Designed miniproteins, single chains, continued (3). Designs and how they scored, part 69

Each design is a single chain, and the fold is of that chain. pLDDT is the mean over its residues in the fold that is shown.

## One batch from the design tools (miniprotein)

Design m10524
Fold by ESMFold2-Fast:
Structure m10524 (fold): chain A 80 residues (1-80)
Amino acid sequence: MKLSAAELAAIAAAALPTLDADVAAAREDIAASDLPEEQKEAALKALEALRAAIEAAAAGDVEKANALFAEAARYGKLAQ
């Protein structure tokens, strides 16, 4: 599903204030986990795509944000 500019702006407004701290904490949790390396790699790629998606959403780049959210969802599935 493609998110509208208004939905992306709302997501960015909610996530942006703590984005760097949340991403750093999630990366540390993944690194400390006993997950197989391929699942850790997928989880890290999902985090990178999600961060970039929120940054694109904050910049008003609707198409880029939607593409990056789709990429994050794909890597998130591989990390499960």
Scores: mean pLDDT 82

Design m10525
Fold by ESMFold2-Fast:
Structure m10525 (fold): chain A 61 residues (1-61)
Amino acid sequence: MDERLAELEARAATLPPEQAALVRDMISGARRYRAEGNDELAEKVVDLAMAYTDELEAQLA
């Protein structure tokens, strides 16, 4: 999980500011769920954020 969150942070840094903000909101949501002990929701949010970031990168290429 932490490796995937770090990867999303790194990828967000390469995106334009508006797209980066959207990805960072998802990262914050995942971290919040983990802090609350809801690892299943945190994992689901990370999976959605990864898929969304892949789509954003494809659209910007």
Scores: mean pLDDT 81

Design m10526
Fold by ESMFold2-Fast:
Structure m10526 (fold): chain A 55 residues (1-55)
Amino acid sequence: MMEELKKKAKEIFRYLTEVLGASKEEAVEKAVGYMRRNGASEEEVEELREELLKE
């Protein structure tokens, strides 16, 4: 389900930024990359990118 993909992508983002100290920009690209690889549309990817950049 798309909601589960978003949840996992947000988990990846938080892990990268909070545990590994990655930059927000790098973490966002990795999180949205996860969604794209799992079949999310570009519109859904862009929505998540905007959400994560706002925090």
Scores: mean pLDDT 79

Design m10527
Fold by ESMFold2-Fast:
Formats: sequence, structure tokens, C-alpha cells
Structure m10527 (fold): chain A 76 residues (1-76)
Amino acid sequence: MAEEELKAAAEAIAPHLAEAGAALEAGDLAGAIEALERALAILEEMAKKAKDEEVKEALARAVEEARAAIAELREA
């Protein structure tokens, strides 16, 4: 089911998002970028393998949001 694939993706990236959040709290922009890049790599791989259109759309949006966050941190 599409929801189960999205939950698996969320669980896979959760530790990297937590690492990024902790790095941001500490003012470590480089660490936050590294953690987000790891999450982005997982999301891109899952998007490539997704067959369900709703899963593809949700993962594509997550990839877009991750890329935007990385770009913002690189400009800071």
C-alpha cells in the first residue's frame, strides 16, 4: 500500500532529519547540510523505485523540499 511505502521512507530519513535539526540548533550549518544530503539520497533512490503515482508525487515533493532546504543553508 502507498502509505506503507511512504512510512518506510519517513522512517529511513528520520535519523538524518534529527541529525540535521540538532546541527541547526548548534549553529552547525555544514553538519545540517550533510545530514540533509543523506536524507535526499535516500528519497531520490526511493522515488526511482516507486511504482505508485501517489508515492512518486509525495517523494518528488520531499526531494524538492530537501533540495530547497540545502540551498537555503548553503546561502546562509
Scores: mean pLDDT 81

Design m10528
Fold by ESMFold2-Fast:
Parts: C-alpha cells; structure tokens; sequence
Structure m10528 (fold): chain A 99 residues (1-99)
C-alpha cells in the first residue's frame, strides 16, 4: 500500500509536469492554471517522498482545480486535460491507499 501510493504520487507528478510543459508550449498557460499545477506538482512530489495522506489529498485537490480551470478556459487543450485527469485519478488512488 505505502510503496504503491508513493509510486502513484511520483507518476502523477510526472504527468502534471508534462501537462504544464504542453500547456506552456501551446500557449494555453494562464497564471491560475500554472499556479494550481505548480502546487499539485510540489504536493505530489512530497507525497511520493513521505507517503503523507495529507500531501496526496492536497495534490489531488490542486490537480482538480487545475483540471476544472483548463476545461473551462482552454477546452481545446485536450492532451493536457487527459494528462491532468490521469494524474488526478492516480493521486486519489494514492490517498485511498494511504487512508
């Protein structure tokens, strides 16, 4: 459970970094989206290092905030949306494994 949760958080951090890079490259990066993604990346990395349920839950919350903002403001950023959706799913699973 702990090892699996840490791996999921690590994978989520990678997906969120990929989504951020893609949004920046495509010109879809807004301060709000980038801020939420940066928070989610930092928290997901902490969850991967510590196995903290609090960090995993916080990461999932910020990933969801970024996802909702991208869907609302940049719905054409389909690839980035799919990456953040996958990251959010993995962070929720990590939090469940840690609870």
Amino acid sequence: ALEEAKKLAEEAARLLREAKELLEKQGYATPGIIGSLDAAIREAQKAAETGSIDDAVSAATHALTALEEIRRKQPEAKEAIELVEEAYRKLKEAAELLS
Scores: mean pLDDT 89

Design m10529
Fold by ESMFold2-Fast:
Structure m10529 (fold): chain A 70 residues (1-70)
Amino acid sequence: SEEAEKLYEEGKEALEKGDYEKAAELFSKAVQLDPNSPLAKEALELLSEAYEKLGDLAMAKLARMEAQSL
């Protein structure tokens, strides 16, 4: 959806700025709107990166596993 694409782009901007908490929130919302999509796979991969930057290795692993299932 257009809304999911917008959230994904905003999440990428937050990630570039080092706002990992905001990036994780935005990528999570993008996945919720368009689950099981190519965009959801990309968002989950970047969500994993955001969680790694936050030190949440458990959530990072879960996001990577979910991306691999898509």
Scores: mean pLDDT 87

Design m10530
Fold by ESMFold2-Fast:
Structure m10530 (fold): chain A 70 residues (1-70)
Amino acid sequence: MDKELLKKALTDTRYGVRLYLEGHTEIVELASRIVRLAKEGRFEEAKKLLIEAGFSEEEAEELVKKLASR
Protein backbone atom coordinates (compact mmCIF):
# COMPACT_ATOMS: atom_id res chain seq x y z
CA MET A 1 0.00 0.00 0.00
CA ASP A 2 1.34 3.45 -0.89
CA LYS A 3 0.95 5.37 2.38
CA GLU A 4 1.48 8.79 0.74
CA LEU A 5 -1.19 8.14 -1.92
CA LEU A 6 -3.64 7.06 0.80
CA LYS A 7 -2.85 10.20 2.83
CA LYS A 8 -3.55 12.40 -0.23
CA ALA A 9 -6.80 10.54 -0.96
CA LEU A 10 -7.91 11.15 2.66
CA THR A 11 -6.96 14.86 2.80
CA ASP A 12 -7.64 16.02 -0.80
CA THR A 13 -11.02 15.07 -2.26
CA ARG A 14 -10.02 16.22 -5.77
CA TYR A 15 -6.90 14.04 -5.66
CA GLY A 16 -9.03 11.08 -4.55
CA VAL A 17 -11.23 11.48 -7.64
CA ARG A 18 -8.11 11.54 -9.86
CA LEU A 19 -6.79 8.35 -8.20
CA TYR A 20 -10.10 6.60 -8.92
CA LEU A 21 -10.01 7.64 -12.59
CA GLU A 22 -6.38 6.43 -12.84
CA GLY A 23 -7.35 2.95 -11.60
CA HIS A 24 -6.20 3.14 -7.97
CA THR A 25 -9.58 1.74 -6.90
CA GLU A 26 -8.36 -0.14 -3.79
CA ILE A 27 -6.73 2.99 -2.30
CA VAL A 28 -9.85 5.10 -2.99
CA GLU A 29 -12.15 2.44 -1.49
CA LEU A 30 -9.99 2.21 1.65
CA ALA A 31 -9.88 6.03 1.95
CA SER A 32 -13.69 6.20 1.54
CA ARG A 33 -14.19 3.57 4.28
CA ILE A 34 -11.87 5.42 6.69
CA VAL A 35 -13.65 8.75 6.05
CA ARG A 36 -17.06 7.11 6.59
CA LEU A 37 -15.97 5.48 9.87
CA ALA A 38 -14.54 8.80 11.14
CA LYS A 39 -17.73 10.71 10.26
CA GLU A 40 -19.86 8.03 11.96
CA GLY A 41 -17.83 8.48 15.17
CA ARG A 42 -16.17 5.07 14.83
CA PHE A 43 -12.75 6.57 15.49
CA GLU A 44 -11.07 3.42 16.88
CA GLU A 45 -11.95 1.40 13.76
CA ALA A 46 -10.77 4.22 11.46
CA LYS A 47 -7.45 4.39 13.36
CA LYS A 48 -6.96 0.61 13.09
CA LEU A 49 -7.35 0.73 9.30
CA LEU A 50 -4.78 3.56 9.07
CA ILE A 51 -2.31 1.65 11.28
CA GLU A 52 -2.75 -1.47 9.10
CA ALA A 53 -1.96 0.74 6.05
CA GLY A 54 1.38 1.74 7.65
CA PHE A 55 0.60 4.92 9.61
CA SER A 56 1.76 5.32 13.22
CA GLU A 57 -0.80 5.58 16.04
CA GLU A 58 -0.09 9.32 16.33
CA GLU A 59 -0.48 9.89 12.56
CA ALA A 60 -3.70 7.85 12.57
CA GLU A 61 -5.17 9.87 15.47
CA GLU A 62 -4.36 13.19 13.77
CA LEU A 63 -5.89 12.07 10.45
CA VAL A 64 -9.07 10.69 12.06
CA LYS A 65 -9.54 13.92 14.08
CA LYS A 66 -9.06 16.02 10.91
CA LEU A 67 -11.53 13.88 8.91
CA ALA A 68 -14.18 13.88 11.67
CA SER A 69 -14.09 17.71 11.89
CA ARG A 70 -15.04 18.09 8.21
Scores: mean pLDDT 75

Design m10531
Fold by ESMFold2-Fast:
Structure m10531 (fold): chain A 63 residues (1-63)
Amino acid sequence: SLEEARELKRQGEEAFRQGDYEGAVRYYIQALRVLSQLPPSPETEKLRKEVISNLSKAVEKLP
């Protein structure tokens, strides 16, 4: 669901704040998997773009 994707994004952001970049990446990938199963909509697309941006930033922090 869209709410499930939002919760996964929130968990990823929390992991990122704690310096758990590997955990953040895992949550963001999970959020994108959930979003890929939803019908296209402006809200789903906005969230997808935000998650992709967050994922890119988390990956940049990995060794």
Scores: mean pLDDT 86

Design m10532
Fold by ESMFold2-Fast:
Structure m10532 (fold): chain A 64 residues (1-64)
Amino acid sequence: MIDEKEVLEALADIYEALAKMDEKRGNYKSAAESYRKAATLYEQAGNHDRAAELRKKADELEKK
């Protein structure tokens, strides 16, 4: 049986990795979008703390 929570966290990890790569390249808007997608997926998986952390990071990147 595939755990939906595990699938959501795996997708969130992929978006977080993409966001980190964009951030390192100076693509702050794309990084912020990917962090928000990851945050939404973590929240759907029940990982509210990590979701909040990534939303805060996205907001900070949009100010640059």
Scores: mean pLDDT 83

Design m10533
Fold by ESMFold2-Fast:
Structure m10533 (fold): chain A 95 residues (1-95)
Amino acid sequence: QEELLRQAIQALSAKDWEKALEYARKIVEDPNASEASLGATALILEEVLTEAEGELKKEALELLRRVAEKLLKSKDPAMRQLAEQLLEAIEKEEE
């Protein structure tokens, strides 16, 4: 996942939203993804949401929701709080 995060950040810096979402999706779909990797992926997805439009924005919202759902199941209250903040951001963005 460290390499996937590096590639996602590289794509984000290049404003290549499709590749950033591709690497983010691979992290989100990995059942062994750490909570730290999911949190970092949420930050990448939030940046994509501020810049992307149309289908890319919809994909970013879907992935961000999946990250939030995973973090809500955490035993760490800080991770659950992050998940709640992400869900609020998603609701506001869908308006």
Scores: mean pLDDT 83

Design m10534
Fold by ESMFold2-Fast:
Structure m10534 (fold): chain A 78 residues (1-78)
Amino acid sequence: RNALSVKLVEKKEDDEKKKEVYDVYDAAGNLTLTVEKVTYKDGTVETTLTSAEGTVTTKTSKAVGGDAIKVLERTAAE
């Protein structure tokens, strides 16, 4: 029983920020969720979640140490 498949789609690193985009697919191969994580040099993290229905949730936080990593793991387990 596998949950969701998570694939790294894009990884860009600028002098001011790092951008990582992950696509989450269900067992049938349908795109369920896209996770965009932008980490700035100052430790500011922006996480954008886009569902297959087009619902967009964006959260910006400074030095939110556990949240950015846990968001990806929870999405994969959901």
Scores: mean pLDDT 65

Design m10535
Fold by ESMFold2-Fast:
Structure m10535 (fold): chain A 87 residues (1-87)
Amino acid sequence: SVEERVDAALAAYEKKVEAINNDKSLTKEERINAIHKAQLEFEEQFRALMAEAEKELTPEEVAALKDRVERRVTEIQIRGLAAAEAA
């Protein structure tokens, strides 16, 4: 389902941010830049997934999915950037 694809994309994005922050070879600046690049890549993927969701789901389901994903992306980004800044 499109919901399963969205959840898989979110999990991949979160794991990518974790991997960046766990990479001891990267400087603070390199981690921040890598996290921003990961966010841009996710935003492009998410745009395509939302276009498909609009064809498969009700407007209420699309709105709920979008809200859930946007909240989660914000949480991942805030935590990821805070971890990069602290290192």
Scores: mean pLDDT 87

Design m10536
Fold by ESMFold2-Fast:
Structure m10536 (fold): chain A 63 residues (1-63)
Amino acid sequence: MEALLARVISDVVRRTPNELSLRRGDEVFVLEEVDENHWLVVSTRTGEVGLVPKDKLEVLERL
């Protein structure tokens, strides 16, 4: 998948070590669609990489 820029639309709390905690309004680059419900992203604020539920993200730009 080409990289996407996305915005977090609600706070996300990490439930597993492979997930990221993110705040509403954070921007992330989407690296890969891992399954039907989760995207692998990198946080632009922290540089951390992890899984986020896709329903918590709004795509801003397709890169």
Scores: mean pLDDT 80

Design m10537
Fold by ESMFold2-Fast:
Structure m10537 (fold): chain A 100 residues (1-100)
Amino acid sequence: AEEKGDKKALAEKLAEEGDKYLEQGKYEEAIKKYEEALEIYKELGDEKGIAEVYFNLGKVYKAQGKLEEAKEYYEKALEIYEKLNDYAGISKVREALESI
């Protein structure tokens, strides 16, 4: 689509806003921003963007003490990183899974 670049920039901005809310302990706001970014990445078929958002959602749920939900999102991120042969992504998700 002609607007793919603009949509990707918006998704990246929304994910960054989610990161800022997570750092502030505003978990509900972080989840909302990550879900908005995730919807755009899914529309674009941006598998790396989807994996990065799933990883960050896992971090939010872990911070909330929701370890089962955190594990589910980490496993979703891991599947995509493995498909992409993204060894840095695989490594960070495996480390996160071992911490819960």
Scores: mean pLDDT 89

Design m10538
Fold by ESMFold2-Fast:
Structure m10538 (fold): chain A 76 residues (1-76)
Amino acid sequence: MEVPSVEEVRRALERVRGALALPAVQANPEIKAKLEEIARLLEEALRALENGDYEKAMELLERVEALVAEIGELAR
């Protein structure tokens, strides 16, 4: 299983920050709150990767995946 690169995590964080600026997201407090949590977890995962803590980074990325799935259900 390939650990995501620091660049991939940075791109994901940029994408989430871009989504937070969208008017539709700003109008939905539940989606906004989950995206803010995803951004926080991605920032922590980035720090863990930069420190060589790949186990911690993977745990944080698993939590991001779960929150993304929850947003998918809310956006239906």
Scores: mean pLDDT 80

Design m10539
Fold by ESMFold2-Fast:
Structure m10539 (fold): chain A 77 residues (1-77)
Amino acid sequence: SREEAEELFEKGLELLRQKRYEEAARAFEEAGELFEKLGDKKKAIESYNAAAYAYEKLGDFERAEEVFRKLEKLLKE
């Protein structure tokens, strides 16, 4: 649901504030997937960008790259 996606995004922001990057990245990634299913491309892009940022902060460049590929697909239309 939209409420679930919004809750996950807010949780991601709180975790990011606490520098809990792995948990933040997962929350943002899940939020992005839910927003994508809802057809909310803007919120999906915002969520995936936040997830990629958190993975980069964690040093998980492989997962950051995977999220960037999801972003490219959304931006290509």
Scores: mean pLDDT 87

Design m10540
Fold by ESMFold2-Fast:
Structure m10540 (fold): chain A 82 residues (1-82)
Amino acid sequence: ALEEARKKLLEAIGEVLRIIGDIIETEKKIEKIKKELEENPDDKKLWEELKKLEEELKELEKKLEEAKKRLKEADEELEKLK
């Protein structure tokens, strides 16, 4: 049914957009910590927080690639129901 395929496509688009939003927010946090480290380069806690955020960003990038694959599959399914 066309309606089911459209719903799946919208869900997949929503997932991609949510992950992109999370990436943007994580990148903002990384930039903020990097600026704080310019003033306090010996702050071990700031370096630990930066490492944690960089690992989080790496995981989000992997989730984005998986979400993009799901989006492509949902789009292809909708096109076949033409």
Scores: mean pLDDT 84

Design m10541
Fold by ESMFold2-Fast:
Structure m10541 (fold): chain A 74 residues (1-74)
Amino acid sequence: SDASARRYIDTLVAILLKEAKELIEQGVPLEEILKIIDRAREQLKRLYPEFAEEIDRRTEEVKREVEELYRKKQ
């Protein structure tokens, strides 16, 4: 219901995905990229605990996309 907070979370998640894609291109191991996403999830949930479930869902979507991109590159 807080549109501004949701928009900001969407922006941070988009930045996280962009950075993860750059790490894939740099040859960073998948496990390390997933750890970075997990740390970002924890930080976002600390900032917006009321959106914890949405943050979990959004970051799991990022992890799935990263795994798919890594699979296609290999």
Scores: mean pLDDT 84

Design m10542
Fold by ESMFold2-Fast:
Structure m10542 (fold): chain A 64 residues (1-64)
Amino acid sequence: KAEEALNQGHIAADRGDYETAAKYYEEAIKIDPNNKTAWFALAEVYRRLGEQEKADEYLAKAKA
């Protein structure tokens, strides 16, 4: 389940749809909060959206 959401997030990000990508990555971390790949991906997406503070927060979660 988490892998499917993560994959949909990657597809959206590859298309430049970072808002949709963020939604899928957030779904992935709700299903599996220990999936560090999803936390790193979400941090990158928020960085791309210009939300640096959120990007830094999610990056910290990924490194924990």
Scores: mean pLDDT 81

Design m10544
Fold by ESMFold2-Fast:
Structure m10544 (fold): chain A 100 residues (1-100)
Amino acid sequence: SLIEEAEELLKEAEKLVEEAKKEKDPEKVLELSRKAFELAEKAAKLALEAGDYELAKKALETALEAGRIALEKAETLEQILEGIGMILRAIGLLLDLELK
C-alpha cells in the first residue's frame, strides 16, 4: 500500500529528526537531516499519489523541521546554504499542496 509505505518512511524520517536534535556534530546533524528530508519528501509524494493530503502535509512539515535543525546547528556557509535550501524546498511543496 502506498499509504503504508508513506507512513513507514515518515516514521523513519521522524526518528532521524529526533536523532539530529540530540547530535552535537554539525556534519552528522546535516547528514541525519538530509536523510530525514529525503525520506519525508518521498513519504509526501506517496501520500499524495494515494490522495492522503493530511499525511502528505505531515510529511512535508517533517521535511521542514529537518531543514530547520540543519540550519540551527550549521557552522559553515555550505551547511547554512543546504539548511536554507531544504527549508525553501519544503515551504514550496507545502504551498503547492495548499493551492491544489
Scores: mean pLDDT 90

Design m10545
Fold by ESMFold2-Fast:
Structure m10545 (fold): chain A 69 residues (1-69)
Amino acid sequence: MKFYEEGEDTPEFRERKEKIIKETTDESFEKISKALGVPVEVIRKLLEEAEKKGIDFAEELRKYVEEKK
């Protein structure tokens, strides 16, 4: 553990991190999809929109769910 610091920032390290995050995110999105009745594909697009607008992902989700009522 002492040999490898979290601050390491190489392309290979970031690519590996992205893969792990993507897999974890996929599972989280499936759970959210089932809980809210929103397709996983839509949840992914809401995350993208939130990042583009610089707002919280949870806020975009809430707005979408409110509109679907």
Scores: mean pLDDT 67

Design m10546
Fold by ESMFold2-Fast:
Structure m10546 (fold): chain A 97 residues (1-97)
Amino acid sequence: MLEEAKEYLKKGKEALEKGDYEKAIEYFEKAAELAKEDPKLKAEALLNLGKALLKAGKYEEAIKKFDEAGRLASEAGDDELLEKAFEALREAEKKKK
């Protein structure tokens, strides 16, 4: 289960790097779903999903995913991931202007 989530995270990051934003979105959505029992891993998947959505021009959806990632990072006690989520949220809000 979690190994599958990590595999989809890896595939999503590779797709994002190649500029295949729609494929990255699909992989990160699968990663987040598979990581539902692991708040830290789910937060990481949602943070990357938000980044892919932002690159695809889906700013409102990206903002929602960054907010969800921040909440889960806070629940997991991961201050570094929480800060990354807040930085990404601020960037997405600037883009939707």
Scores: mean pLDDT 85

Design m10547
Fold by ESMFold2-Fast:
Structure m10547 (fold): chain A 94 residues (1-94)
Amino acid sequence: MEELEKVEKELVEKVEELLARARRILEERGELETVEVDGVPQPTPESMRKILELALEIAEKEGEDEAVIYALKGMLTADQEYADKTEELLKKKA
């Protein structure tokens, strides 16, 4: 379904925007920890979790679409229920 693919792209772009904003905020707070992997600084697993938690908080406070909120919850919790709800919401938009 081509329309579903378009709304999925919009969801991915919004999620990436929120993750980038959360990363910047944590970096400014001095809460972003990185480790070098092959000479490239990457967030630690703990810092990545903090990025996801802050991105979710921003999305909820700014009233982002439920699909965005459930996608972030799914990533944070690894819970299939949130993944299924995200798919349902995207199908309703298509």
Scores: mean pLDDT 74

Design m10548
Fold by ESMFold2-Fast:
Structure m10548 (fold): chain A 60 residues (1-60)
Amino acid sequence: SLTFTFKFDSAAQAEEIAAKIKEEYPEAEVTVSGTTVTVTTNLPLEKAIALALELIGESL
């Protein structure tokens, strides 16, 4: 399993990104706590990297 934790500037942004991840990667376990999004998944490395890059892009 791979676990990623990302912190955003607002709770609204965190919820929006979490919803997008749930839609695109329905097999992933997504948890939101305030401004923090935690994703736990068994995705292959290449897909996990794509997910991480998507989350980083939303933070920049």
Scores: mean pLDDT 74

Design m10549
Fold by ESMFold2-Fast:
Structure m10549 (fold): chain A 67 residues (1-67)
Amino acid sequence: MADEKAAKAAAEAAREAAEAGGNGVQTLQSASDALAKETGVSRSEAFRMIGDDPLVREAIREAARAA
C-alpha cells in the first residue's frame, strides 16, 4: 500500500491538474505520475495502487474537489 506521504503527493498532483481545467483522466494520470515518482514504481503500477488503496483514492478525490 502507498504510505501517507505518497498519497498526499498524488492528491496534490490531482488538485493541480483539476485547477488547470483537467478532466478526470488527466487528474488520474497526474496523480499516477506523482505516486510513481514518490514510490519509485512504474506509472502502470502506480495506477493499480490507486485502484487498490482506498486511502489514496479518497485523497485524490478530495483534492480534486478542493480545486
Scores: mean pLDDT 73

Design m10550
Fold by ESMFold2-Fast:
Structure m10550 (fold): chain A 94 residues (1-94)
Amino acid sequence: MEEAKKHLEEALEHLERALEALEAGDKETAIEHLKEAGKHFAEAADLLNKPLKGVGAQLLLISAIVSLEWGDEEAARESIKAAKEIVEELLEEA
C-alpha cells in the first residue's frame, strides 16, 4: 500500500503541474508531466491490482496528450481533471 500511495501522490503532483503548465501556455512541459503521471499511475494500478481503473486513467492521459498535440486545450484539461479524480479515488482506497 505505501509504495502504491507514493506513486499515486507523484502522479497527482505531475497532473497538477501539467495543468499549471497549460495555464502558462507551455504545452511541451504539460505533455512531459502527463507522461510522467502516466508512468507513476501505471505502477500504482499494478501494485493495487486495479487494472480497469488503470486502463481508464491511462486512456484519459493519452486523450489529453493527443488533444494538446491537436491544439484542443479544453478537451485536454477535461481529460486531465477526470484522470486526477481517478487518482484521488485510488488514494482514498489505498
Scores: mean pLDDT 80

Design m10551
Fold by ESMFold2-Fast:
Structure m10551 (fold): chain A 91 residues (1-91)
Amino acid sequence: NEEAQKYLEQGKEHKEKGLKLLGEGKPDEAIEHFKKAIEYYEKALKLDPENEEIRKALAEAYRLLGEVYKLKEKFEEAEKYFEKAKALNPE
């Protein structure tokens, strides 16, 4: 699905921006971009629900968001996102 791939690419761009911001010491801005990545990956997954690449990308975005909340010592928020990542890709 070409539209699903387009959303996957938009999600990847936001993930990369989030990682860059995290490297710059801007965790709150990184969180915003990881949430945008999740939004695009969810749109992609709705169009192509059996696509393993999209599921793995969504799981990775949840894991990254969990890591940033853990860095901010928001451990309950971090656990929620780690559980979301595990539910999408238990491997």
Scores: mean pLDDT 87

Design m10552
Fold by ESMFold2-Fast:
Structure m10552 (fold): chain A 56 residues (1-56)
Amino acid sequence: MKRLLAANALAKLFQEKGKVTEEEIREIAEKYGVPVEEVRRLAERLAAAGLGEVVP
């Protein structure tokens, strides 16, 4: 599922950098064909689970 690919990409960014930017969220959304709002929601859920933070 494209959502799982987006979630995996977000998890990798959190692992590498401890944060995910709005630009990276948009890039992931475009790459996997997932709505930006859905990718943002996934990033926020992962951040809430303790993986890192979402920044501008």
Scores: mean pLDDT 83

Design m10554
Fold by ESMFold2-Fast:
Structure m10554 (fold): chain A 120 residues (1-120)
Amino acid sequence: GATVTESGGGTVAEGGSLTLTGKFTSDPPATAVGWFIQQPGKGSRVIASASRAGSGTASSVAGRFTASVDWAAQTAYLNMSNLKKEDTGVYYQSIGTGMGHGADGAGFGVLGEGTQVTVT
């Protein structure tokens, strides 16, 4: 089973920064974390991810968002800089557990309640 508690959302001016935090537990141990955004009229989409091998971001946020994990503390971070009005949405943290089948095994499950980010 897995749990996520998300924090750090809020209202921020365009050009500003926020860090979203996800405190998690996972059994089996998490091998990756993903951050998803949900916006009105759009489906959920992956915006950033981090694993022990490295991190990645969607092209729309490349250079502005960075995902990282403190694996010992079981805490995930989404560092967001130079925020744009189009970044407004609900952000969800997910956990990946693919170790038994190579990198492709388990995929991500959406586990958090979500945190609202509003860019004004």
Scores: mean pLDDT 75

Design m10555
Fold by ESMFold2-Fast:
Structure m10555 (fold): chain A 70 residues (1-70)
Amino acid sequence: SKKDEALERYKKKLDEAVEAVKDNFDALKELKKLWDETVEKLQENENDEEKAIKVLEEAEKQVDELLKKA
């Protein structure tokens, strides 16, 4: 599904970001917080695929912004 593709894309981006900032404790903490918040929002929208996709797309943008600050 499009949601599964968006989730896979987000997870891959998050894994690459974690590896890129592995020696930066503050950045790792922010990425973990983003993941926890994203999981919570996905659970709130478990039956709404369109909203879940939007949550994942916004999370991808937030990963990019965190990497720019690191």
Scores: mean pLDDT 83

Design m10556
Fold by ESMFold2-Fast:
Structure m10556 (fold): chain A 80 residues (1-80)
Amino acid sequence: KDKEAQKLIDEVLAKAKELLEKVKNKADYEAFNRELIQMQGDLAEQLKKLGYSEEEIQKYLTELGMKVTALYNEHLKKLE
């Protein structure tokens, strides 16, 4: 089950990174944020179906959010 959770998290991170590469302006950021919220919701639902507790799901979502925020901040530095 840990391998399944890690695979899902890695897939979301890969998708987020691909979506960030397409972001060139403020409107693209708003579209990116909408897609990210949907992907995080889908991940939470999948983890729940795999039998993870609410506490474990919250931990994984928090870690994912921190990693995505780091990618987002690095991308912002490259937009000049």
Scores: mean pLDDT 79

Design m10557
Fold by ESMFold2-Fast:
Structure m10557 (fold): chain A 73 residues (1-73)
Amino acid sequence: SKEEIEKLKKEIRELILKESELTLKIMLLYIKIKISKDEKEKEKLEKEIEELNKKIEEIQKEIEKKLEELKKL
């Protein structure tokens, strides 16, 4: 139905926005790594980037699933 399509589109838009926010956070962390002279701080920031990348992967899978659902409607 049209209502199901609009609901899926809204959910997809919200997921894309969340992905964009996390991507921006990763970019800021890369800048922090580049300017840092402390190896322990760099390791901590790299682990934070890994955690954020895992969250992005989960969001991307959810987006793909919802796009497939949208194509079937």
Scores: mean pLDDT 88

Design m10558
Fold by ESMFold2-Fast:
Structure m10558 (fold): chain A 60 residues (1-60)
Amino acid sequence: MPKEVLDREVEASMYIIKAAIYKRLGDLEAAAEAYRKAAEALRDVDPELAEALERLAEEL
């Protein structure tokens, strides 16, 4: 696999974890921003997951 794809997946995973933590803390604005950043990281490598993350941010 290209190293760039792995780097993007790792970056997205970190933001998804941050979003989950922010949701647990009740900071829905920070959680939404983290999901959007995760979606942006995955947009070129996994567009379907990126769209799902954008919808999660919108639902918050």
Scores: mean pLDDT 80

Design m10559
Fold by ESMFold2-Fast:
Structure m10559 (fold): chain A 65 residues (1-65)
Amino acid sequence: SNALLRRIMEHELSKLSPETQEIVRKAMEGKHTEEDVRRLAEELGLSEEQARRLLESAAKLHASL
């Protein structure tokens, strides 16, 4: 269990809109859709590829905690 990484992740999530926080929360459970990728990309000003990689990273980080 990596408590420090969990706290950092929670802190960064708190800076996002409630809608985006819900998208990331679902992604941590291994669940995301193409619509979630597009919404995240639009809100953060990222490409869809970058947004997809962030959601995949959230799932991996959650699994490693």
Scores: mean pLDDT 74

